# Ledger of designs, part 24: designed miniproteins, single chains, continued (5)

Each design is a single chain, and the fold is of that chain. pLDDT is the mean over its residues in the fold that is shown.

## One batch from the design tools (miniprotein)

Design m16856
Fold by ESMFold2-Fast:
Structure m16856 (fold): chain A 64 residues (1-64)
Amino acid sequence: MKKILLVVGRDEEKARKIGEEKAKELGADEIILLTGASSEQAYETALKLRKELGAEVYLVGVGF
């Protein structure tokens, strides 16, 4: 089962750095950066990925 880390933040560099650290902790197979997305949009994206790919999806907010 794939593990996907979804990182949401306004600062792309900060989001990428924190995302990489969290991905290592979680053993995530994939990182997806959502810059400029709302919390609701991020949650919707997480649900879609979980349904379509059968993946475990983790959501991390940076600079909310």
Scores: mean pLDDT 77

Design m16857
Fold by ESMFold2-Fast:
Structure m16857 (fold): chain A 72 residues (1-72)
Amino acid sequence: MTIDEKELQEEVAVALARMAAAIARRAVEQGKMTPEEAAEFLRRQAEILESKGYLEAAELLRREAERLLEEG
């Protein structure tokens, strides 16, 4: 069978990272967070994911944090 547990965990981490980024962006759009607050939130989540070895998910969150700051 094609997906092992580690590969599945990595795919889940990336999916959760994408959802966190979407939620943060929506919070900025709704005025619930500043772009700076949303970027800090995403960077903190990236540090947690990186500490667990989910480097791709962590990098995604850092890119989304930078994008929020560039748009703000």
Scores: mean pLDDT 79

Design m16858
Fold by ESMFold2-Fast:
Structure m16858 (fold): chain A 75 residues (1-75)
Amino acid sequence: MKISIQVVVTVAPSADRAQARKALAELSKFVTEVKEKMDKGEITAEQGEKELEEFKKRIAEEYGDAISVEVTVLT
């Protein structure tokens, strides 16, 4: 089955632009890799969602309040 991942990113007005750009690039790459693994059946949708939630926590820890990320897995 085809799986869709919806990602909503909110960047704080006071955020450093270079830092925001790096975070968005890392997020895009990670989401693409997780989606590809799920589409190929290498991981389940549940496992993919868990990996995305853990990545969201890492982004929040590394980039702080500068960037807020919401990820939804659609099946």
Scores: mean pLDDT 75

Design m16859
Fold by ESMFold2-Fast:
Structure m16859 (fold): chain A 85 residues (1-85)
Amino acid sequence: MLDLVVGVALVAIAVARTVARKEGRDESAAVLDETAARVAEAAAAGDLEAAAETLEEAAERLRELGDDESAALLERVAENLREAL
C-alpha cells in the first residue's frame, strides 16, 4: 500500500504541474517538478517522513506564489502519506 500511496502522490504532482504549465504558472510548475523529484528520491530511500515533509514545504511555497489549489492538493497528499506511516 505504501508504494501505491507514493505512486498516487507522484501522479497528482504530475497532473498539477501539467495544469500549471498550460496556465502559464511557470514558477508553480518548477516547484512541482522539483517536488516530484524530491518525493521520488525520499521514497526510493525509504524515507516517507521526508517525502511528507517535502510535500508540506512545497505546499507552503505554492501558497506564497498564490497557487492555493496546487498547495491544497499537496497538503492532502502529505496527509495521506502520514496516515500510511
Scores: mean pLDDT 83

Design m16860
Fold by ESMFold2-Fast:
Structure m16860 (fold): chain A 66 residues (1-66)
Amino acid sequence: MSFREVIERELSKVLSPEQVEEVLRLIEGLTDRRQQLMAVANFLLKHLSNDEVGLILQRIADLLAA
């Protein structure tokens, strides 16, 4: 699965379709994976608790490692 597909799949569980598309546009402007993940984390923190964001980022990391 591509990075974009992993982000879209996991974020679609907790964000609206419009918010998911906004995140995908943010990461397309970035070339570094760390910067892309930081942008995702910062966006999620505007809408979700620290605990929920941590769980989502861990799931994304696990899927990317598989």
Scores: mean pLDDT 82

Design m16861
Fold by ESMFold2-Fast:
Structure m16861 (fold): chain A 107 residues (1-107)
Amino acid sequence: GVLDQLLTLLNSDNPAELEQGLDILVSTDNDAIKLAGLTAIQKKVSTLSDEQKELVIDALLTLIDSTDNPAILQAALDVLLAILKTSDNPDLVLKAIAGVLSAMGQL
């Protein structure tokens, strides 16, 4: 099913497969699948490269702009905060702060 495909892609160490998983996460109309995907990303944030963190942030910015579900906004916020805690890259920090402010403004 879509959930199994999403989780397989999101748990990949391959950036192209992660990007495919993030595309599914953003495009799915099923909020339970979105929440499961966000939970999976949150668990692996500390193991992500800067390139993978940037892909995650860009996908989350799109998700935050497109959702009206407070639970999804909160889960996306939690992922962005985990990235901020684990990153010292100024460009990633700036992007993640923008996402945090956007998500908090919609909660």
Scores: mean pLDDT 86

Design m16862
Fold by ESMFold2-Fast:
Structure m16862 (fold): chain A 106 residues (1-106)
Amino acid sequence: AEARPVKSSTTNGATGTAKTLEQVKDELIRLLEEAGVASREEVQKLIDSGRYQELADLAIEAARKFIERGEKDKALEIVTLGMALLQGKDPEAVARLAELAREITR
């Protein structure tokens, strides 16, 4: 993943490479709520309990809903946010999300 066309998709005038986990989590929760698969409280509970595979499953379900609506960009964004949030915490969950990201780009 080199030579990306855009580095920031949410913050204007972002300087540096710092993306807070809190911002990633908030964006992920908004997309999950928009898809109708999870609430903020549910997502926070999964994170607090270390239930990252369930969080990944919710992100996958939300991405599928976005795909069926023709919102491919949102599907890719939610999967990318999920990977960023779970990076270093659960490599199996990250792998599942990465696999779906490849499927979305077809």
Scores: mean pLDDT 74

Design m16863
Fold by ESMFold2-Fast:
Formats: C-alpha cells, structure tokens, sequence
Structure m16863 (fold): chain A 59 residues (1-59)
C-alpha cells in the first residue's frame, strides 16, 4: 500500500539522519561540520514532509 511505502521511506531517511549525526560527532573541521549540519537540515525537511503525507493517509 501507499502508506507502507511511505513508512519504509521514512525509516530509511531516519537511518540516514542517524548516520549524519554520527559523522558530525566525529568531524573536527568547522566548515565540514557546517556542511553536515546543512545536510541534516535538508533531511529534517524531507522527514517532515513524509510525516505529513503519512498523517494525511492515516485519517
């Protein structure tokens, strides 16, 4: 179903976000830290959009 596909995609994005958080913790260069933070912010926007779509389908 569409709901199942969106839930699996959400799980994938959340796992990717965890990976970036771990990379950020290991990074010592401030410029590279800023780049990783920007990537996390982009993922957060994608996660929010998917969560919104899932909620619309759960109603």
Amino acid sequence: SELQKLVLRLIGLKLRRIGLELDLEKETDPQRQAQIEKEIEQLDREIKELEKKIKELEK
Scores: mean pLDDT 86

Design m16864
Fold by ESMFold2-Fast:
Structure m16864 (fold): chain A 67 residues (1-67)
Amino acid sequence: SGKENAEKIAEMAKKVAEQNGGTVLRVDVSEDSVTIVVSGGKGGDHAELTAQLYGMRYGIEVKVIKE
């Protein structure tokens, strides 16, 4: 389902952000969209690339906000 795919994208992006020196401040998940707020390092950039790739694959809208 869309929400299950959105939750998987959010989990992947969060892990990628944290592994690349970012801190995940907020995650909002709906059936067709994911918004992730990341602070610090290259975590936001890496999360954005990962989330956009999987968003296209699963048909989920992805927004990464970098603070």
Scores: mean pLDDT 82

Design m16865
Fold by ESMFold2-Fast:
Structure m16865 (fold): chain A 108 residues (1-108)
Amino acid sequence: EPIGVVLEKDPNNAEAWLELGRYYYSQGKYDEAIKWYEKAIEIKPSAEAYRNLGNAYLKKGDYDKAIEWYEKAIELNPESKLSWRNLAIAYRKKGDTEKAKEYEEKAK
């Protein structure tokens, strides 16, 4: 694993844990992706890490957890159109059409 060499040298490299999480996400291994995103967040919280964690929960169908993590991403970066769009998608999948439409407007 290319990222494994970086982590072997510096296990406090939050970006390397985030990339490892993305690798497992791309393989459809969402539980593994969640573990490595949580590790990245423990080292250095970031809007990107929170958004990626939300994406993994969304793929697992855990819409409440996806919403929770997208809201944390927005708290760190309220100007992120991508985070607002992802929040809208999670609410739409949960069946909350009114909130989905509100957050779709925020994403414009």
Scores: mean pLDDT 85

Design m16866
Fold by ESMFold2-Fast:
Structure m16866 (fold): chain A 65 residues (1-65)
Amino acid sequence: MSEENRRHAEEAIEHIRRGDAEGAGREAGKIEGVGPVTSERLRRAVEEGRVENAIRALESLRETH
């Protein structure tokens, strides 16, 4: 994964930990290969309280992109 994509993933996780679903979706959307549909699904997961699932998805992105 590029340094830039890794930074965006880490920032998205930090927004999730702060309870900021909007910020998490915004930062996730900046990751290469993460389009509007994927970032929206992540944002909704955080809003629905699926915080662990959202964090795990971003960790997986750091391993594959």
Scores: mean pLDDT 75

Design m16867
Fold by ESMFold2-Fast:
Structure m16867 (fold): chain A 56 residues (1-56)
Amino acid sequence: MLSEEEIEELIEKAVEAALKGDDKTALRYLLELGRRAGEEAYNRAVEAVNKAIKEK
């Protein structure tokens, strides 16, 4: 299972990709979080991405 630091790093990468408009890369990081860290980590990442996009 991923460490908390690894989860945060993947969330940051997903947010960065989404802000750049690279939806495929963002989705790939979200799916990796779900597979390796579970639904809670996936939901945290989705929330972070949506919040970042909403601020645009």
Scores: mean pLDDT 81

Design m16868
Fold by ESMFold2-Fast:
Structure m16868 (fold): chain A 69 residues (1-69)
Amino acid sequence: SERLLEEARRHEELAREYMEKALEYSKKADEYFKKGDREKGLEYTSKTAEYVLKAIEHRTLALHLRREL
């Protein structure tokens, strides 16, 4: 189904976007830890985890949709 393929591609795009965001937050977390700001380091670590989970969700959905093709 063309519709399922388009939906899979959209979720793959979202997964990439969320993973890029996670990488950005991961870098910020590392910077704060290096400066001794553990509070902000943990805050950005939590944001990293949140966006990694969003990326996994969209990647998993895309794989499921492609399996139905």
Scores: mean pLDDT 90

Design m16869
Fold by ESMFold2-Fast:
Structure m16869 (fold): chain A 77 residues (1-77)
Amino acid sequence: SMIEKLYEEAKKLVEEALKKVAEVADEETVERTKKLVEELLEKAREALEKGDFGKFASLVTAAVLLAIGAELDALYG
C-alpha cells in the first residue's frame, strides 16, 4: 500500500539522519533524539493500524522533521 511505503521511506530518512547525528553529536543528544523519534514512529504505526491516517501523517511528519532538525543542528548549528 502507498501508506505503508510512505512509513518505510520515512523510517529510512529518519535512520539516515540519526546516523549523521551519531557521527557528530554527543551520546546524550543522540540517545535523547533517537528515543523521541522512535516513540513518534511507534505512535504513527499504531495510528496506521487503527486507520487514523490524519494522526499517522502528523506523527510521521513530526518524526522526520525532528530527525532532520537534529541532523542540521549537529552538522551546521
Scores: mean pLDDT 86

Design m16870
Fold by ESMFold2-Fast:
Structure m16870 (fold): chain A 55 residues (1-55)
Amino acid sequence: DSSRLTALMQQVGEAIKAGDFARARALVDEAAAEGLPASVVAYLRGQIDAAERAA
């Protein structure tokens, strides 16, 4: 669902900005279940991991 994926991506960004990395990872897992490509999922997980290490 395109609209659900858009909402999930927005929520991932908000979770990262808030420092809630556990929620950001859960939202990426939901986006993967909604059809987000595996390459994009891997990219986002890497970004979350990098942001958490930098925090």
Scores: mean pLDDT 83

Design m16871
Fold by ESMFold2-Fast:
Structure m16871 (fold): chain A 85 residues (1-85)
Amino acid sequence: MEELQKQWEELNKLTKEYLELRKQADEAIKNGDVAALKKVQEQLRELSKRLTELLEKTTDPRLAKSVNALKKQVDNLIAEIDKYL
């Protein structure tokens, strides 16, 4: 299905964005850069919203599980960053 393929491609893009934000968060923590951490946390909140939108659009249980797994990782990183703010 063309629609399902596009949803998997979107999840792949969101996954790559998360991995980049994780690296930025790790660097900001090492450097004590609170301003950078606040910026990363804001971008992670935006990413979480995009994952929720993808969940609302999908009827595929396998894709839904993958989206939920990534959303949990994003939410966990937001909570981790909050400890440094």
Scores: mean pLDDT 87

Design m16872
Fold by ESMFold2-Fast:
Structure m16872 (fold): chain A 59 residues (1-59)
Amino acid sequence: SAMEEAQEKAKKLAEGIKARLEEYGATASVEQVDETTYRVTAVLDGKELTVVVDASLYL
């Protein structure tokens, strides 16, 4: 379904953001907050960055 495809794209984007932040030296994690939302949390030089990816971006 379109929703399942959007969720998969959102997950891949969140994982990609994590990977890129880790390449820059951050410690990063991805959490699924709800059915449509992924949160990437990263720490670099004692500073925390949070990025939220919503599957609605792909609908």
Scores: mean pLDDT 84

Design m16873
Fold by ESMFold2-Fast:
Structure m16873 (fold): chain A 55 residues (1-55)
Amino acid sequence: MEEKAIEWLKKAADAAQAGNPEESERYARLAADYFGWDEKTREALAKHMRDAAEK
């Protein structure tokens, strides 16, 4: 069941659009952890979402 992880991904994107890097990174990490991605990929996603929110 990926519905919760997909919801977290949407919340991360919404937080990035709202200019909230902390919340964006938090939700991105939750989604990546659920999908079981390796640490390097998880860190890259979190960094990307944080950078997007800080724009």
Scores: mean pLDDT 74

Design m16874
Fold by ESMFold2-Fast:
Structure m16874 (fold): chain A 69 residues (1-69)
Amino acid sequence: LSKEAEEAVLKGDYEKAAEAYFEYGKQTNDPLAYARAAELFRKAGNEEKAQEAIDMAKKLGHSELAERA
C-alpha cells in the first residue's frame, strides 16, 4: 500500500493516493493513514471525502490534522 500511495503522489494523482491511504486506514485502523488521506483528498478538491477521513481519524483517537481542523 505505502508504495502504491507514494507512486500516485509522485504522478500528481492525489485522489488515487488519498483512496489508497483511506483503504489502508480501513485495513489497519491507523488514524495517521486516515489523516493523510484527508490531506490528499483536500489537495484533490474532494472536501466530502476529506471530512469523512478526518472523522475516521478522530474516531480512532489520534490525528494532528483533526486537531488543526
Scores: mean pLDDT 74

Design m16875
Fold by ESMFold2-Fast:
Structure m16875 (fold): chain A 116 residues (1-116)
Amino acid sequence: SKIDEILERLRKVLEDIENLIKKAEQATESQFDEILREIVEKVREAFRLMHELIKLLPKEYQKEARKLLSDFASAYHDFVQALETATKEQALELLRKFYEHLKSVLDRLEEIAKKA
């Protein structure tokens, strides 16, 4: 289904982010900033895919899914702000925490999609 296709693409984005975090752990300071930009682009791709997924859900499930996405967007804004003053080590910790949150959001969206 179109929902299954979007969920597969979201899991691929999650895998790409995990791989970028692994690269960031071994990166020089110059390389680290570029990797952070790539992670931000992947997160934006995830938001686009999540929004598209929500449009395909029955109206009764869209409210719950939109609330989940809204809460995650707020967490993303807090994450980006924290990165501005973070050391590399602090940024890596923030990235790992954000990745776990993103994974949790995807798991919840998959659960909602299965009910639909």
Scores: mean pLDDT 87

Design m16876
Fold by ESMFold2-Fast:
Structure m16876 (fold): chain A 97 residues (1-97)
Amino acid sequence: KEKRIEELVKRAEELVRKGSELLAQAEAALKAGDKETAAKLAREAKELYEEAVRLYEEALRLAKEVDEERAKELLYRLIAAKLMKIGAEFMEALAKK
């Protein structure tokens, strides 16, 4: 279970990093007036954050059985990923105006 938790967390962290890079590019595109590119990049970031949320939820379920401190840490990471997804959804909506 510990190896599986580590693999899930590593994948989720990679998705969050990539999503954050895309969201920063979406913001830059929106400021430049390129609404089409901004909407596309924000949607891609949202999809990456959504996958990260799913992976953190699985990791949290496994951690609850073996490590309470790790489960608490993963709960905070899950909440952060959910907030990042909401931010990306908002950016996509702004770009589609």
Scores: mean pLDDT 87

Design m16877
Fold by ESMFold2-Fast:
Structure m16877 (fold): chain A 55 residues (1-55)
Amino acid sequence: SREELIAENERAAEELRRYLEEHPDLPELMRLVLELMIGSTRTLVEIMRRRLAEE
């Protein structure tokens, strides 16, 4: 369901955020890639939530 997909993506974003917090010594490029992935995933979740609320 859309709700399950939203929840799964939120968990994925939080897992990546926690990983970054737990690994402050990550290589610069890897940190940037993970930050980009977190940002894009959060944006997608926000869009999905707005669409779901309209229905």
Scores: mean pLDDT 82

Design m16878
Fold by ESMFold2-Fast:
Structure m16878 (fold): chain A 64 residues (1-64)
Amino acid sequence: PEEYDLTTAEGAFAAGKELFKRGYYQGAISLYRHALELDPDFAEAKENLKKAEEKDTGQALQPP
């Protein structure tokens, strides 16, 4: 398989997209956050982070 370079924002983002595709939303969120720590202006990572968070909370949102 392709080796994802987690020292780069692009590599972390690519790894996050793969986890998102497999349904591992918590893992995808962590990788998208890591990409944003490396490049805070990474617009695609910000958008995908929001999507992953929406998918994760859509299953069982914590009651009041």
Scores: mean pLDDT 75

Design m16879
Fold by ESMFold2-Fast:
Structure m16879 (fold): chain A 106 residues (1-106)
Amino acid sequence: SKKEELKRRIDELEERVRKQMAELGYFDEAEIDREYEYLKGLSVEQRIFLLLAETEAARFGGDEEKRRALSLIYATVRLAKDYLEKGDYDTAETLIRAVEEALSLL
């Protein structure tokens, strides 16, 4: 089903982000929670713009910029999961695609 496809993609993305965060020696759940709450106040278009802008900055930055980008990516994965649980598969898939693009740029 579409729900099972999107859930599998979310689980795979969460694992990939956790692995990259572990490689930087940092996993800050409180920072991820702050980014998650901030993103909830934005439109889908604003979330995607912010995600890609921070990812682009991280490509040319150091560990701090990469940590920030990964925390934002992780928060976006959590939002995609929320939309999936609400049955909003279109918004969930849009956010999943944005995360996949962001991770491909890192």
Scores: mean pLDDT 87

Design m16880
Fold by ESMFold2-Fast:
Structure m16880 (fold): chain A 70 residues (1-70)
Amino acid sequence: EVVVDLSPEEEKEILELIEKAREAHEAGDYKKAAELTEKAGEIALKGIKSEEAREELRKRVKGNVEKLKK
């Protein structure tokens, strides 16, 4: 599956952003949830060495953001 080469600090930041995005979504703040999801995806993309894996993750992040903004 997707192989990432992230520092422990970057992994922690991604997990914190995902957690905050879930909290925002549960609170009905879909715009904030989308913004936090985008930030997490951007950091994750920096750690992915495979172009195919980067494209797949980018596509999934974009799809999730589009759903949250509706």
Scores: mean pLDDT 70

Design m16881
Fold by ESMFold2-Fast:
Structure m16881 (fold): chain A 92 residues (1-92)
Amino acid sequence: MLAAYEVRLTVRPGAAGAAEVRAAIARAAGKLLLEDPRIARIEADVTDTEAVITVTGEAETARRAAAEIGEAVARESPAVTGVGDVRPAALP
């Protein structure tokens, strides 16, 4: 079953922090897309205060991948100040 899940990250204000978070998301998303064919798409919307990452794929895989990418980005980027709960999102 195809589903989408989002994770929301709070980002320390500033263009430099947003660029760092965007790069971390690109690295984590690239790994997940290469490693797991059950993941169809990963999208991110990054502002200077927040990042929203949406993972589309097989329902359980997409939910777990959304949690994993949020955690990975938070660990890599000191600009991330908080990680929200994984929530269902509308299919793109």
Scores: mean pLDDT 82

Design m16882
Fold by ESMFold2-Fast:
Structure m16882 (fold): chain A 116 residues (1-116)
Amino acid sequence: AATTTASGGGTVPEGGSLTLSDQVSGVPLSEALVSWARQAPGEAPLGVASTGPAGSGSGGAAGSRFTASQDVAANTAYLNMTNLTRADTATYYSVVTPSEDGAEPAYGAGTELTVT
C-alpha cells in the first residue's frame, strides 16, 4: 500500500504563493495519478489540480492558479499555489492512485492553509 508524508502549510498573505509537498512511498509516482483536493469546514471536498503519467492538470476551484507537479526521483508530489486569496483558506490533501488494477488510493494527511 502507498503511504504519504505531507509538509505543513502555514499562514500566507493574500496575493502570495506557497508550495505544498507530499512524499510518497510504496508506489513510484511515474506509475500513479496524484490529485489534490481541498476541504473547507462544512463543505464537500473540491478537486484543485492533478498530475500523472499523462501530464499535469488544473481546472478545479482555483482554475490555473493551482498546478500539480511531481519529482519522480524524489517520489514527491507538489501543489503549486499562486495569487492566493482568503477564499483559498482550507485543508489540502493529496490522493495517490496507482495505475495498477485493484490498487487502492492513498490519502495524504491534511495540510492547513490560512490566507490573511
Scores: mean pLDDT 74

Design m16883
Fold by ESMFold2-Fast:
Structure m16883 (fold): chain A 56 residues (1-56)
Amino acid sequence: MRARERLDAKAAEAGLTPEQVEILRKALDIHELTDEEIDELVAQAVRYQRRPRPEE
């Protein structure tokens, strides 16, 4: 699916973890996402990945 290629490209550009990419791919497989929805999911994943972790 072309949407999967877009998701993979956006995730790579954003530096998402393999775990986040897997979650997004599952969402894409279940739902027929538009380009806008894919961009939003990647943005949300980036926001969570950049979350400060309370760890030494």
Scores: mean pLDDT 70

Design m16885
Fold by ESMFold2-Fast:
Structure m16885 (fold): chain A 98 residues (1-98)
Amino acid sequence: AEAANEAGAGIARAAAADGSGVGAAAAGAAGAGGGADAAYGEDPDEAAARGAEAAAKAAEAGGSKGGAEAGRRAAEAAREGGAEAGARAAREGAERAR
């Protein structure tokens, strides 16, 4: 749950760095959704990957290339290495978007 929320926060920060407040809000909400799914008995790694994918799409729709890139990388990392890897990739993406 925490790792999925951290990934969503990282993607939201990347979107905010691009100046897209809408993208940042949408990405944060999508990440929180993944965390909730994990809390209610979904596979936490799969929930984190789905949350990151939703956050990437939300950031892209809001006009943030940096948020979309961070979200895509976080989703890929979560599928390969689990929720913690996804959170780390989102954090690195937020730094690159600056």
Scores: mean pLDDT 69

Design m16886
Fold by ESMFold2-Fast:
Structure m16886 (fold): chain A 72 residues (1-72)
Amino acid sequence: SMEEQILASKTAAEVYKEASKVLSDEEAKKLAIQVANALLNGDTKKAIDIVKKKLPDNEKAIKIVEEAAKKL
């Protein structure tokens, strides 16, 4: 739905913001896109696993993706 697309986009923006603190802009954008695509495809575990792999110490980013996954 449109609401699911908006939630995925907002989640991706937050992931990009957190990733930009430790990754290059290109890598942060790639991660955000991968998370959004995984969420929209219903691959919620994949979205969480990708963030944990790339931002393992960022509890805020991980929680944001976990909360989005529960709503999608």
Scores: mean pLDDT 85

Design m16887
Fold by ESMFold2-Fast:
Structure m16887 (fold): chain A 119 residues (1-119)
Amino acid sequence: EEADELMEKARKLFAEGKYDEAIPLFEQALRLYEEKYGPDHPRVAEALFNLAMVYYKKGEYEKALPLFERALEIYRKALGPDHPRVARALRFLAYVYMKLGEEEKAQPLLEEADRIEAK
């Protein structure tokens, strides 16, 4: 309950461009989801993905990278490799690599995302 309320408030702040206010709420929701459901639950991946999106929007790509990587791993295991959430996580992970100048790492991620979206 508390974690879901924090996610709702954080998403609203994020939509309003209030990134610095959204971050601590997503971080708190992440901790609460990990405590209740364990580290590999889809709710944990959702909190990680949203936190990564805030850092991405702020241009803090080095902080966004490990969060998108962990969210992708959890989504693949929990939802299967062809789920839309996997494609979305792959695409943003690729965008982060491109922003960091690692285009060779981005290419296979974009190809996998495009394959999923073509279904």
Scores: mean pLDDT 89

Design m16888
Fold by ESMFold2-Fast:
Structure m16888 (fold): chain A 55 residues (1-55)
Amino acid sequence: SIVDRFNALPEEVLETFARFMDFPSREELRRRIEELARTDPEAAASLVDLLEGHA
């Protein structure tokens, strides 16, 4: 799933993105991705692809 792909990302990448996207925590970023995967799975997949490109 998109959430599984997100959780497979290195911690450093997740923390860097959470910080620069002004999320209070990595857990909050995960919740936003999970919600996006429900409402707009294509956008969620694109975001995860972008994050994987920076790992």
Scores: mean pLDDT 75

Design m16889
Fold by ESMFold2-Fast:
Structure m16889 (fold): chain A 65 residues (1-65)
Amino acid sequence: SSEELSRLSREIIEKVKAGELPSDEEIERLAELAGVDPAELRRLLEQKDLEGFDRLLLRGYLEKS
């Protein structure tokens, strides 16, 4: 759902900003909700590339809309 995607993306961003890595389960679930590749999403989060993260999720959102 859009609410779950918004909540989970916010939680993941907060964790990355705090210097924590999200769990594989959280990354896989967000990728499923956003319609993006979980491996690509994981790489961006591991690199702390929040700009790339936002761009990937926006791309997924536009493809689903």
Scores: mean pLDDT 81

Design m16890
Fold by ESMFold2-Fast:
Structure m16890 (fold): chain A 96 residues (1-96)
Amino acid sequence: GVKALQELANIARQGGRRVRDDPARMPDEAQRVVDAALRAADLIPEVRNDLRGIAGHVTASLALGLESSPEEGARIVTEALDFAAKTAEELAKKLG
């Protein structure tokens, strides 16, 4: 439950830092967050739609980021990963 949301938030925070350091990390770090969000959605039915929403938003942001310059792409993807982290933290607080 709550631990899966905390792990998602940590993965998203770490991913955002890695993308800021190296824009080439965008696909790998975005995919890690999508995978973690979908695993958490399977474990926590109460917030499944919110977690699927995170996965969809990160996926769409990665697609836009890859069509952009490396600098703009990194900005788009890091903003989506920061949003995923904040949302997961808020959901963890609501359920804990």
Scores: mean pLDDT 90

Design m16891
Fold by ESMFold2-Fast:
Structure m16891 (fold): chain A 84 residues (1-84)
Amino acid sequence: MAAENEKLLKEAKELVEKAIKAAREGDIESAIKYLEKAIELLKKLPSTREVDLAIKALEAAITALREGDIESAIKYAEEALKYL
């Protein structure tokens, strides 16, 4: 249903924004958890080019956070928000 998709999209965006804030504050564990939850919600949406690109960007952000590249992780998360 379109209304459920809108709710999932809004919640996923809020989680990505929380992840960016957590990453900026050095809370890498929380940042990764927020991004993983955002990806889970986005995977429930219809597969569009924009949603698929956003998921790929968020997966890259998680990888960057695990590697200690916080600057690249934030950039990938911000890129994901542009697709959504």
Scores: mean pLDDT 86

